# Ledger of designs, part 92: designed miniproteins, single chains, continued (4)

Each design is a single chain, and the fold is of that chain. pLDDT is the mean over its residues in the fold that is shown.

## One batch from the design tools (miniprotein)

Design m15391
Fold by ESMFold2-Fast:
Order: structure tokens, then sequence, then C-alpha cells
Structure m15391 (fold): chain A 68 residues (1-68)
């Protein structure tokens, strides 16, 4: 279900941006919001990218959590 995968991608991007914002990195948070939005838009155009986009966003969330 593409809709469910895109919702998951949006939630991961939102969580990562919040972690960065709370860590005092508002520029990184803003950049991540922008990048996440572009990736979700790409998956909306090409649904075959949805799994790869979710995986990329999960990797970035893991990096943000380890840095915190």
Amino acid sequence: DIEKKLAEAREIAKRTAKILEEAGEPRKAASFYAAGGVLVAAASIDPSLADEIVALLREELERAEKEA
C-alpha cells in the first residue's frame, strides 16, 4: 500500500526533524524537512521508489538518534 508507505516516510521525516530541532540544529531540521518532502513527492510520481525512500529516511533517523 503506497499510501501507507508514504505516511510512514512522512512520520519518519517528521520525527528526525524534531530530534534535530530539539538538539539545537534548526538548520539541519529545516534541510531534513525539505529533503523529506522532495523524496515523498518523488515516490508519489514513481511508486516503485517508496520502499527505497522509507529505507533512506529510516537510516537518517537512526543517525540522528545515535548523534543525540
Scores: mean pLDDT 74

Design m15392
Fold by ESMFold2-Fast:
Structure m15392 (fold): chain A 71 residues (1-71)
Amino acid sequence: MKELELEIDVSMALMYISLGDLYKSKGDTEAAIELYRKAAELAKEALERFPESEEARKVLEEAEKKIEELE
């Protein structure tokens, strides 16, 4: 069941990244940053529980990079 929790957290984080990309493309930088922050928070929580998760780590790095691009 912990594996399912990881899959859900990673999937939700990826969804937030996709939504952030959509808002970024429309020029809504504030909404994009907020969505990327939510993705990073979910990925960070997943990594706290599953430190060896390559997927969660990559999602966190992607979200953080996108936040840096907009700041």
Scores: mean pLDDT 80

Design m15393
Fold by ESMFold2-Fast:
Structure m15393 (fold): chain A 88 residues (1-88)
Amino acid sequence: EKARSYLEKGEQAFNEGKYDEAIKYYEEAIKLAPDDKEVTARAYLNLGKVYEKMGKYDEALEAYQKALDVDPSFAEGVQLKAAVLEKK
């Protein structure tokens, strides 16, 4: 429950362009529920989106790969990883 609350706060911060705040919320979500694959995969996916917006493509690829390592069926993660690879 707390981990999902941090995930939601991270998504709000990301939508507001508060990228450093979004990163902190996503990291807290992962720390609170490391065994919750839904929370962890979503947090890594969104962390990748934040890094991509900051122009940190290597960090974005690493985060997207971590999301896919948690949930290989995560279609959005596959698409976003491919899009970043085309930008490099």
Scores: mean pLDDT 80

Design m15394
Fold by ESMFold2-Fast:
Structure m15394 (fold): chain A 75 residues (1-75)
Amino acid sequence: SSAHETLIQIIESAEKNLKDKGVLTDEALEQLNSLKEQIRNGKISVQQGIQQLASIMEKVAEESGDKLFVFSLKP
């Protein structure tokens, strides 16, 4: 569906953002790629995908200190 395609684009943008910030770990990359595949294969809903993306991003933020958090909250 269009919503699933949009979510995949959001995940790809998040991946690029983490890479550009130098905080994209191999584990996070694998988790994001796995999430995209689950969405493409209809294994999870859009809402579940958003929740899993948030969880992955939270873990990266905690492992990277406040750098990702500060950039995410930029006014």
Scores: mean pLDDT 76

Design m15395
Fold by ESMFold2-Fast:
Structure m15395 (fold): chain A 68 residues (1-68)
Amino acid sequence: MLSEEELREKVEELVEKAREAVEKGDEKTLQEIMKELEELLKQSRDGAIIAYMIEEMSRIQEEKKKRE
């Protein structure tokens, strides 16, 4: 299992990549990143990290919908 620090760093990296994929219209990359975030969410036990992931994933989905 990832440490809390490793998990947060990985989540932040994936969120940045997801935002870039939305900007580029790269649906394949976005889907892969969202799946990876979802797997990390399932493995997380820290409520603060879970809340952060849910908030950022929601923002990414809102941005994607605006570009559909």
Scores: mean pLDDT 77

Design m15396
Fold by ESMFold2-Fast:
Structure m15396 (fold): chain A 60 residues (1-60)
Amino acid sequence: EKEKEAEKLIEELVELYKEHNNYSEKEVEAFKKELKKYLENNDIDEFIKRVKELIDLLKS
């Protein structure tokens, strides 16, 4: 399901974000919540594509 794929990608991006920024668990949770809001307001296919591109860039 696309929704499950998007949630998995959000989790992966959040993990990378936490590692790069050394923020508290609360800050990471706030970031995750904002990503979920953007997913709800945007096309899921475009959201998935953009998040994958960001993850690949951050892993580089």
Scores: mean pLDDT 74

Design m15397
Fold by ESMFold2-Fast:
Structure m15397 (fold): chain A 69 residues (1-69)
Amino acid sequence: SELEEEIKKRQEDYREHAEELEKLLEELKEKGLVTPEQEKKLRELIAFYRELAEAKSWEEYLKLVKEFL
């Protein structure tokens, strides 16, 4: 269905976003530009994006989005 295709595309986008945030976090940490609290928040966001990317059904994807919002 179009909904399943759209969700799959969004899952790919979230995977890319998670990878970019990981790179950003590594750079910020190396430069001493992030606090432990900020690092924790960024890691939580990265983990959430990965959960969205790895959801096995459109129902699971939407449940994860609703629980975060």
Scores: mean pLDDT 84

Design m15398
Fold by ESMFold2-Fast:
Structure m15398 (fold): chain A 94 residues (1-94)
Amino acid sequence: SKKELLQKAVSLLSAMGIIASAALSGLLPADEAAEQIRALTEEILSLLPKEAQEKYREEILAATEALIAAVKAGDVEAANKALKELAAIVEKAL
């Protein structure tokens, strides 16, 4: 159901936020965080209907790369912005 997909997407986005926070606080290497964030993004994309994947893939990937860039730069504000944008696109795509 749409509700179950939304709950799973929210869990994956929450995990992504925890990983980004750990990297920003120096508890996790940025390159390991980047790998985990990309893997979580692939899982989120796999939850989307085919038409939504085709429509939103580029925006989701752009927001993911913006989050990774912010994490590598240690930019907490940019990371929070990118994560919010990613969450909004994913909710719209479901």
Scores: mean pLDDT 88

Design m15399
Fold by ESMFold2-Fast:
Structure m15399 (fold): chain A 74 residues (1-74)
Amino acid sequence: DLEAKVKEYEKELEKDPNNALAWAKLGYYLALLGKYEEASEYFKKALALDPKNKEVLEIEIEAGVEVLRSVVLG
């Protein structure tokens, strides 16, 4: 359940709002739900908190791949 994953990472951010990975993962699941504007803002926040974090960049790339897959294959 994508909504359950969103809720999970929202809770992690309540405990640690400086957790760049949690912002990136929240953005990833929001992108899968079709909430691309919110996902973009959360990826920007993750990168602002840790601009050299390779895991954040990998998660953003993975989100983009999943979105392209949905558009191409339905």
Scores: mean pLDDT 77

Design m15400
Fold by ESMFold2-Fast:
Structure m15400 (fold): chain A 120 residues (1-120)
Amino acid sequence: NELIKEGKYEEAKEKYEEEIKKDPNNAEAWNNLGEVLLLLGKYEEAEEYFKKAIELDPNYAEAWNNLGVVLAKLGRYKEAVEAFEKALELDPNYVLAQAAYESLDEELIEKLREEREEEE
């Protein structure tokens, strides 16, 4: 089952790489490629591609949410919280960002919020 699933992700990766090759300003294609890489466990490459999607469209709530997910997978919890909060700022009803944010330790989230308020 995993091998079949991985085969489908590699096909999706090739498709989105071709879309980016035709239009490197397609924020959605960069985000979609990042999602494929995230599912393949290629977290550092996924981070670069989500950041590229955000560079092209800073109001892309899904790309901010996906950046938060990959940063959390990399253990970069402060940066993950900042990305999730940006996704929720752009779309308060973004259920995935809310769920991911809630999945972090509540005490850690509160401490990170306090530190962020001090950084202004």
Scores: mean pLDDT 76

Design m15401
Fold by ESMFold2-Fast:
Structure m15401 (fold): chain A 63 residues (1-63)
Amino acid sequence: MFSPAAEATLAAIARELGLTPAQTEKLAAAAERHAAARGRDVVEAEDVLTVARPLRHRLEVLD
């Protein structure tokens, strides 16, 4: 389950990075896995930001 903040963060990152629906689903799955590894049933905005960090860093280096 995603918190409202996590859903908003995922949508914002998908828009910012121009992610396809398939890439957005992969990012969501990675965020769920990150939350589960931390013993949480709810995905938080921080989980989405953490798993998106490598993608954002790569794009920042290309700019």
Scores: mean pLDDT 76

Design m15402
Fold by ESMFold2-Fast:
Structure m15402 (fold): chain A 65 residues (1-65)
Amino acid sequence: MKQVIEAKAVGEIPEVGEEVIVTIDTGEESITVEGVVKEVKGDKAIVEVELEEEVEVKAATVEKK
């Protein structure tokens, strides 16, 4: 399932179309997945990730590879 997540950049801000590492805090657990940057907004990136099921996002960070 595809989910779009707003994530705060850690370190260098990634570019649109770049493959990145996203860490998602669901409130229950922390999940690390790969995603593709769709848009950049200041210190945040809008990242499309593919997950087996939709997850609740409490917080997210994105790291450049």
Scores: mean pLDDT 79

Design m15403
Fold by ESMFold2-Fast:
Structure m15403 (fold): chain A 55 residues (1-55)
Amino acid sequence: EVFIEITPEQAELIAKHRAERKLPTDPEVREIVEEIRRKREERLKAIKEEAEKRK
């Protein structure tokens, strides 16, 4: 496996562009979309935790 560093902003932009162009009808595409979805969910959770931590 190759470790390629991509900024989260760039990765999200590319994911959005790809999702809009092609529907996740292929199993391979589905796996990629799910991976991106998980990453986004993790980011949202981090932001939510930061907001909850008012102290």
Scores: mean pLDDT 63

Design m15404
Fold by ESMFold2-Fast:
Structure m15404 (fold): chain A 67 residues (1-67)
Amino acid sequence: MDKVLEVARELVEELGEEALTMSYEELLERARERLKERGIPLEYAETVALEVSALVAQELVKKKLAE
């Protein structure tokens, strides 16, 4: 689980707000590429994609509340 969350955070840092404009399929493909690099089972790709979406949404909410 911890390594999966780490991969999700790396993708958020790389993609930023662009992650919101990507399709779910594009996010899954990015997740699979990162998991392959780390030697993590690709079955976690959906978990990574969902976590990326959640983290990006959380950052947008923080920015909107600070306005």
Scores: mean pLDDT 76

Design m15405
Fold by ESMFold2-Fast:
Structure m15405 (fold): chain A 89 residues (1-89)
Amino acid sequence: LREELFAELEALAAEAERAFEEGRYLEAAELALRAAEVIRRMAEAGAISEEEARRGIATMLGFAGRALELAGRYEEAERLFAEAREVYA
């Protein structure tokens, strides 16, 4: 499970970056949010620390927010940026 979760995270992060570079911003945001969910599952499984999970989740939420902003989804983007800031609170 641990190795499977890390592989899934790497694949989702790579796909999100590729989608973003290709201008597929809604898809990039969706992939980043899925990556954040994998990071949450990794923390629940004890594969990473809570601090590592918070950093990773905030990073993915910020990436998704930026992608949504570029897609013109400003309200959703601001919501994700706010959530990312709260993770460090």
Scores: mean pLDDT 86

Design m15406
Fold by ESMFold2-Fast:
Structure m15406 (fold): chain A 62 residues (1-62)
Amino acid sequence: MLSEEERKELAEKIKEWLLKERGASEEDAEAVAKAVLEGKKTVTLKNGNTINLDDLEKLLNQ
């Protein structure tokens, strides 16, 4: 339940985190960022892994 500005910032942080910490592909990082911008609760990656965006927000915005 984030504002558009908050989602944009979170999407940016998530993209960096996925690339650096998870070793995710750029495609997967973009898919997650898009899901955050759309206000989704979860996103399923190309490899079948599902990410919970609520949990991810907590990890990045401690």
Scores: mean pLDDT 72

Design m15407
Fold by ESMFold2-Fast:
Structure m15407 (fold): chain A 91 residues (1-91)
Amino acid sequence: ASPSEQAALITAAQLNVVGLEVNYELGTATEEDFQAAVDSVERALDGATPEDAPLVAKIAEQVASIAEKGGFTDVAERARQVLERARALAA
C-alpha cells in the first residue's frame, strides 16, 4: 500500500477499536462492530512495515481481549493471528 493509504488503514483500525471499546462498555456493541474492528486490523497489517508493526500489534491485542470478553471467539482468534504476525514483523 502507499504510505498515505497505509497511514489511513492504521488510523481506521485504531478508531474502530476505540469505538468498539466504548460500545462494549455501554452494552451496545454489535457483532458487526467486532467484525469491522478485526477486518480493519487485518487490512492495517497487510501493508504494514516493521515500523508500523508495534502499533498494529497493540490494536490487535485490544481487539482480541475485548472479543474474548464479549464471547466472539472467531473474532478473538483472528485478532490473535494478526497479533502474532505483527509481532513477527516487528522482530
Scores: mean pLDDT 84

Design m15408
Fold by ESMFold2-Fast:
Structure m15408 (fold): chain A 61 residues (1-61)
Amino acid sequence: MERRAVQLVTAAAIEIVAAELQPEVSEADLEAIRRLIEEARRLGAPEEDVEELERRLRELE
């Protein structure tokens, strides 16, 4: 697996946790997380990891 894909999955997870700790989540924060998830998918991140991140992102919306 590409190390960059793993790094993007980790970055998206960290940003989601940071957003969960905020009283309000901005659309800019949601867009940044979506971009990290899309880039991870494009670089061959495991589909199960991508699906879990997308599920968590939906919970923030």
Scores: mean pLDDT 78

Design m15409
Fold by ESMFold2-Fast:
Structure m15409 (fold): chain A 71 residues (1-71)
Amino acid sequence: YSKEELERHKKAVEEMIEEVKASNILPPELKEKVLELLEEALKLIEEGKPEEAHEKVNEAIDLIKEYFAAS
């Protein structure tokens, strides 16, 4: 991954974190879990591990999808 690609991934995750923080649609426990995964993804991008960060983002998305599928 290039430095420019890492910067794009970082911005995308930062935007997701802010949107989740501002949102009231998710239950508090799920919101906390999703934020933890996204914050871990951000840390991984800063460490130069965007593939591992993408896996954390996918885990967060899967939790959200499971919630809506079960509701």
Scores: mean pLDDT 80

Design m15410
Fold by ESMFold2-Fast:
Parts: sequence; C-alpha cells; structure tokens
Structure m15410 (fold): chain A 117 residues (1-117)
Amino acid sequence: MIELTESGGGTVEEGGSVRLTGKASGFDFSEALVGWYRQREGEPLRFVASISPDGKKYYDKEVEGRATISVDYSKKTLYLDLKNLKKEDTATYYFFAATTATGPRLVFGKGVKLTVV
C-alpha cells in the first residue's frame, strides 16, 4: 500500500518562501513519477510540478521560475520550494505518486494547506 504524507504548510507572508515536504512509503521512490498538485478554493485541481524516474522535471507556467522540485532518494522525501510567494499561491497542496511499471496508478496524500497573507 502506498502512503503519502505532506508537511511544511501554514501561514506565510507575501514575498516570502516556503518548503513543502512529502514523504512516501510502500513504493520504490526512484521508479515513480512524483510531484505536486494544488487546489485553490473554488478552483479545479491543478498540476504544479513533477520529477520523473529519469530525473526530468516539469513545472506549471504559473510557478515556473519560482518553484523548484527536488528529491532526496536516501530519505524518500520530495520537496517543493516556492519563492516570491503571492496571495494566489494560497491553496491545498497534494503530494502525488504515479507508478510506471504496472500501468498508471495515481495516488494523492491528504494535502497540506498553504496560506499567503
């Protein structure tokens, strides 16, 4: 069973920076596409960033240049660093993992809330 836990949310000031952290169990971290989605109040779920098993990174245009996704494979931990925070970055952020070997299985954590004031 795949389990995902997020941390590092809370209330931060506009113009600041934050690190969101995702930890995973029950899968090989190096074999999975992992990343972040977010959902703003009243909006659909939106892609933020991902890193593929080959190390390739992808970013949504809204966060490109402000976001950095990284993985610590030894700690099985995914990070999302967001800089120059805007009020529009206020959302619930979801860690996701997608397995590549057995067909697409997409799982999400319960989400971590970020509020920019």
Scores: mean pLDDT 80

Design m15411
Fold by ESMFold2-Fast:
Order: structure tokens, then C-alpha cells, then sequence
Structure m15411 (fold): chain A 59 residues (1-59)
């Protein structure tokens, strides 16, 4: 699951940079990776919602 940690770092970097397109691209990749690892859709949706809230707070 090192892939997930790397993608979460990319999401955090995009939020810190205020780069919305980079954030959207990173969160889409994170969502796909979590689903490929067998996480359920509800869990993936929760992670996405939390990260979007952090991005919106930073803006």
C-alpha cells in the first residue's frame, strides 16, 4: 500500500500549491487505486469527501 501513501502525498502537495487541476487528477488516481486494492465504494467516497473538504478549506 505504499502506492496509496505516495498518492496521498501528491494530493497534499496539490492542496498546498493551490493547484486545483493537479488536485483533481491526484484524487482521481487515488480513488482508482483504492478500488483496485479492494476497498469498498463507501470507504473510497468517504476518503474523497474528506480530501475535497481540505482542498476547499485551503482555497
Amino acid sequence: EEEVNKLMQEVAAAIAAGDRPAFEAAIDRLEKTLKELGYDDDFVASVRAVLRREADRAA
Scores: mean pLDDT 78

Design m15412
Fold by ESMFold2-Fast:
Structure m15412 (fold): chain A 65 residues (1-65)
Amino acid sequence: SALVTGEDGRKSIIDVAPDASIEEIKKALEAKGYKVLELEKVGENVFEAVVEAGGKRYKATVTII
């Protein structure tokens, strides 16, 4: 699984494998209703995303747990 933490303080969990690829994380975020604009691996288990929801753009950190 992974914890999604938005810069707006919003938190959610996505169901991904511990070795999830960028494509798998993108699909999991899109399944939650986010439009993924950018997604980058920044650490072993940490990704940074720019997502769109409700017509607004947010930075989010995705941490595999």
Scores: mean pLDDT 82

Design m15413
Fold by ESMFold2-Fast:
Structure m15413 (fold): chain A 59 residues (1-59)
Amino acid sequence: MEEKLKEIEEMIKNGLKAAEESETSALVSLHELRKLLEKVEGEARDLVEKGIEEIESLL
């Protein structure tokens, strides 16, 4: 996968780790991913949407 997909994957991993530690950190990560949804499409968008769902499931 290209560098952009790798960056998105890293953001999701960081968000999941944050959610394990605190709800506030999870909300911050969700906000960043939701902003990213406005700028990405295709496979990148699908990845961001799945990441948001995973983090939301921990709240």
Scores: mean pLDDT 78

Design m15414
Fold by ESMFold2-Fast:
Structure m15414 (fold): chain A 67 residues (1-67)
Amino acid sequence: SSVEEGGKEGSKLAEEMIKAVEAGDDAKFKELLEEYAKKAGLEPASEEEIEAAKEAAKQIAKEKAAA
């Protein structure tokens, strides 16, 4: 498959999502998650999926802060 070197852009979006969760910015997190899904060619996540993703991002943020 023809893929571009979008890994760095994807990593930046993931980092921004974690930062939004750390800031408690729910709206920003949803916007970033929708951009991520759109770039990946996926349908927008449901509200339950967005909440699950926020909890996962909070866990990642805690582990990153501990490192």
Scores: mean pLDDT 71

Design m15415
Fold by ESMFold2-Fast:
Structure m15415 (fold): chain A 58 residues (1-58)
Amino acid sequence: MVSDSDLSEEARKELKEIEKEYLPKIIKAARAGDEQTAAELVKEAQERAKEIIEKDLK
């Protein structure tokens, strides 16, 4: 199990940047009625966050 407190400040900042990048894209897709694209963007953001967490822990 990993929490934000177990990550470096750099990794936490990268996680916030992913949120900032993907949140407006997700909102745009959802507003266009493209719920499938919005769901895929959420999954993509989660995968990128996982890579940052794994990189910081290794």
Scores: mean pLDDT 77

Design m15416
Fold by ESMFold2-Fast:
Structure m15416 (fold): chain A 83 residues (1-83)
Amino acid sequence: SLSEEQLKKELEKKYEELKKFLFDPSVPLEEKEKKAEELIEEIKKKAKELLENHVHEIYVKEYEKYIKKIEELKKEALEKRKA
């Protein structure tokens, strides 16, 4: 079953993997933007599916929290690379 603890662990893992990718100097800026956008859209889609299936609001809030964290991480990583 989709437990809150399992969800948090999976979202944290994806966030840390993206963070490493975004701060890797060997990766082109365009690929970084694409990967961050793909993950944001994936999480948004999962959150929408959970809402449509009447899953507990706490899971949706956790997805929304990570969407915001990823969007801020993307901004921070891209601004450091544009200079």
Scores: mean pLDDT 75

Design m15417
Fold by ESMFold2-Fast:
Structure m15417 (fold): chain A 75 residues (1-75)
Amino acid sequence: SLEKYPKVSADELLKLGEEQFKKGLYVAAANAYEAAIKVDPNNPEAYRFLADVYQKLGKTEEAEKYRQKAEELAA
């Protein structure tokens, strides 16, 4: 992005995603979790939450891919 962004932690982005998910804003939640992955690509929790979002969106194949990646990173 060409914009100036404040420094944000992966944990802060995960909290944002959780809030959006609880409100039923699944696309916004996915965006927050994807941003968390960009900050910390080795955090299995971010991939697990992203899998839950894709499951809610009916994207079962994508949900499965992210769940498997979360399990691999947690091993």
Scores: mean pLDDT 80

Design m15418
Fold by ESMFold2-Fast:
Structure m15418 (fold): chain A 60 residues (1-60)
Amino acid sequence: MIGKYRALKDIPQTTPRVLGLKKGDVVEVLKVVDSDWAYGRSLKTGEEGYVPLSFLEKIE
């Protein structure tokens, strides 16, 4: 589901397409791509990219 999510752990930016996050960072999920991946924007940095859904907790 789209909405606000919190990162459960640090996620390194391994490629420009993947969103780098620190544990506790809030992400606005703009689109759910599949069962494993979402596309979102970091509210801390404004950067957009793909994020693994299993590392996110929905907060809003």
Scores: mean pLDDT 80

Design m15419
Fold by ESMFold2-Fast:
Structure m15419 (fold): chain A 72 residues (1-72)
Amino acid sequence: GPKEALELAEEGKRLVEEGKALIDQGKILEGTGTVLRGIGLATEGYLIAEKAIKEGDKSPEALKAIEIAESV
């Protein structure tokens, strides 16, 4: 639901930011893997939120999940 979508989008964004920091430190493989994992979680959150919105859920959680996922 919307809460799960928001939690996935927030975790995904966190992992992308963590992975970028690792890449900046020269940890290319570890950082790239962390970014890809973050993108996967953000995408999952986006799809859950998009489905909820299409089904008429205009909750702040659903809208925020889309906003965060699109920022990744």
Scores: mean pLDDT 89

Design m15420
Fold by ESMFold2-Fast:
Structure m15420 (fold): chain A 78 residues (1-78)
Amino acid sequence: SSMIEEAKRLLEEAKEAYKAGDYEKALELAQRSFELAVKANAPKELILEALELAIKAAMTLGDEEKMRELIQKAREVA
């Protein structure tokens, strides 16, 4: 699916942003990857990897509300 390929691309870009210290961009891209992966009915591993990166970025930013929201979404997928 082209949507799954796009979700993977967004996740790789999110990882690069995180490594570069751009945590806001990493969070945005990881969330977009997650939303697209869910919509495309992607493998659970891809959905969870995107959520894990989004949670990590939110934690690094100190956004406790966003972190809790994403953790709840991860529990629903797992």
Scores: mean pLDDT 89

Design m15421
Fold by ESMFold2-Fast:
Structure m15421 (fold): chain A 69 residues (1-69)
Amino acid sequence: MSEEEREAAREAGRRLAEEALRAAREGRLQEAVSLAVGAAIHYMAAGEAEEALRALREVEAAIEAARAA
């Protein structure tokens, strides 16, 4: 991948992760999971497996927190 393509994938992953966290906090489970998976795919495409895993874990934690509230 070009550097430009890697930067685009990283930015897309970051945006999707932010949207996933918002959906999770709002109790929109299906949307939160779909967005989180999308974020992970984009981070993995950028070669950032640690960021992908972190995003998945943060969204899971936010889903559980919203369900407990």
Scores: mean pLDDT 85

Design m15422
Fold by ESMFold2-Fast:
Structure m15422 (fold): chain A 77 residues (1-77)
Amino acid sequence: SAKQEVLELLLRAGEALGAGDLEAAAEYLSRAIQKAKEAGLPESVIEALERALQAVRAGDADAASRYLLQAMTLLQQ
């Protein structure tokens, strides 16, 4: 399902963040945003993912992790 594909990308983004690989994290988040939009996932999920990507691009791994967890929680609802 589209939700499972997005979740897989978010898990990979989280692994990249934990490794300090912000470039890989941004790539996975960008792919997750694209899939979420194509699948018509809720605006709240897309907004959390976009905030996570902005945090990654700003070098704020802590903020990125919080928004990523928010998006994963929203996907389980």
Scores: mean pLDDT 89

Design m15423
Fold by ESMFold2-Fast:
Structure m15423 (fold): chain A 60 residues (1-60)
Amino acid sequence: LLDQAKQLEKQGQEAFKNGDYVTAARLYGKASQLALQAGDTELSQKSTQNAGEAIRKHKE
């Protein structure tokens, strides 16, 4: 679970860097959920914040 969460976080960062904010938000959201299930609250919070940032960028 935690390794999958970390990989999704990295994939979200790549999508964000490429300007694909919708894909980035989706990947960060999945990373946050898996991190929470794995007990990594810090990664979960970081991924949630990054998902929100991606959604904000998409609307602007």
Scores: mean pLDDT 82

Design m15424
Fold by ESMFold2-Fast:
Structure m15424 (fold): chain A 83 residues (1-83)
Amino acid sequence: MELLEKGKELLREGRYEEAIEYYRKAIEEKETAEGLTNLAKALLKDGRYEEAIKYARKALELDPTNQEAGLVLKEAEKKLKEK
C-alpha cells in the first residue's frame, strides 16, 4: 500500500524513473494486477513502450477485467506502431 502510494505521488510529480522503482519494489513484495498496471503506466509515461506492454499483459493475466491495464497496453502498442 505505502509503496504504491509513494509511486503514485512520484508519477504525479513527473518523476517517472523513481515511480518505476517504487512500483517494482511493491511488485517484489506482492505481485498484484494493480501494482503491475501502475508500473506499466509509469513505463508508458517514461517512453519505455516495450516494457509497458510486458507489464500490462502480466496485469491482464492476473485480472482480465482490468480496464486501465487494457488501455495502457493499447496505447503502448499504438506508440510502437505509429511513425
Scores: mean pLDDT 85

Design m15425
Fold by ESMFold2-Fast:
Structure m15425 (fold): chain A 92 residues (1-92)
Amino acid sequence: MKTYEVTDSKGNVIKIEADDSDTVGTFVDKVEAASGENSFISSLGVGVRKLDNGNLAIKRPDGSVLIIPSSATVGTFVKKIEEIRKEAQELA
C-alpha cells in the first residue's frame, strides 16, 4: 500500500492509503469520505473531478479533458497524472 496526498478546495491536504491495483472509483470514494467533495487536486497540482457516472475528468494544460473510467487502476491513474504534469512542464 502507498500513501497518496490530495488537496481539497480549501487547501487542506488529505492522505489516502491505496494499492496500485485498487480501482479509481474506490480511491475517489475515500477522498469523498475524507473531504466531502467530488473534486480534488493531486499532489502534482493536477485538478480532478468526479462525473455523475463515476468516471474522473482531468483538465489537461491545453484545456482538453481526459476521462478516466472508475474501473481503471490507481496505478494507471497515477501514470496519467504524471504524463499531464510533464506536458505542463514542457509548455512552461
Scores: mean pLDDT 74

Design m15426
Fold by ESMFold2-Fast:
Structure m15426 (fold): chain A 97 residues (1-97)
Amino acid sequence: NAAEILRKAAEESKNPVVRDALLTLADAIEYEKQGKRDLAVSYTVAAVLLLSTSPQATIEDVKKVIEALREALKLDPTSETLRFALRVAENILKKLE
């Protein structure tokens, strides 16, 4: 389950903002599976805003998020939520580098 990959990554994270972002994104994926597109989009936006606006998010933290998103996307390659979140996380990484 793609959401379970994100929840596991959240448990392994030492950064509370990264943990909250990954858990919020896991909820977004569950809403997407339920056909609740507006909630899926809202939760995805909330998760990426947490990641992009937090001064505590390090380059290594963002790389961990990208790795978790890539693994989740292997299980659900058609997820618009995962594809969008991965693109935004990669853009955040470019700004931090």
Scores: mean pLDDT 83

Design m15427
Fold by ESMFold2-Fast:
Structure m15427 (fold): chain A 120 residues (1-120)
Amino acid sequence: AEEIAKLLAENNTGLLVHSLEEALELHKLGLKLGEQVFAVSEEGSSEILPVIVEQIKELHSRVILAFPTDPAGRAALEAAKEALKDIPTSVLELPEGYNPVEYLKEHPEEFLEQLKQLLS
C-alpha cells in the first residue's frame, strides 16, 4: 500500500472509488482520503458529486478509476468518465466480484503492477 501511495504521488494521480466506505478502508491501508483517494459519493451512487470533480482537478493531472464490475459499479464508472472528461482517466480493471479494497488486500502485487502499467 505504501508503494502505491508513493507511485500515485510521483505521477500526480488520484484514485477514484465508488463509495466513501471503500475510500476510508483504502485510507487505513495508506492512501490519503481527499489527497490520493476519492469517492464518487458517500453511498456509492452512480452520480459523482461536483465538489469531488473540482477537488480532483485541483490536485491531480490524471485519475485512475477503480470500480466493481457489477451493474452499479459500471454505471458509476460511465458517470465518472463523463464528469471527468476534461482530465485524462484510466481504468484499473478489478477481477469479477472484487471491489478495490478487496483487490488491494488479497492481490497487492497485481494491483501495483496494473497501476504501474497505467502510469507508464
Scores: mean pLDDT 81

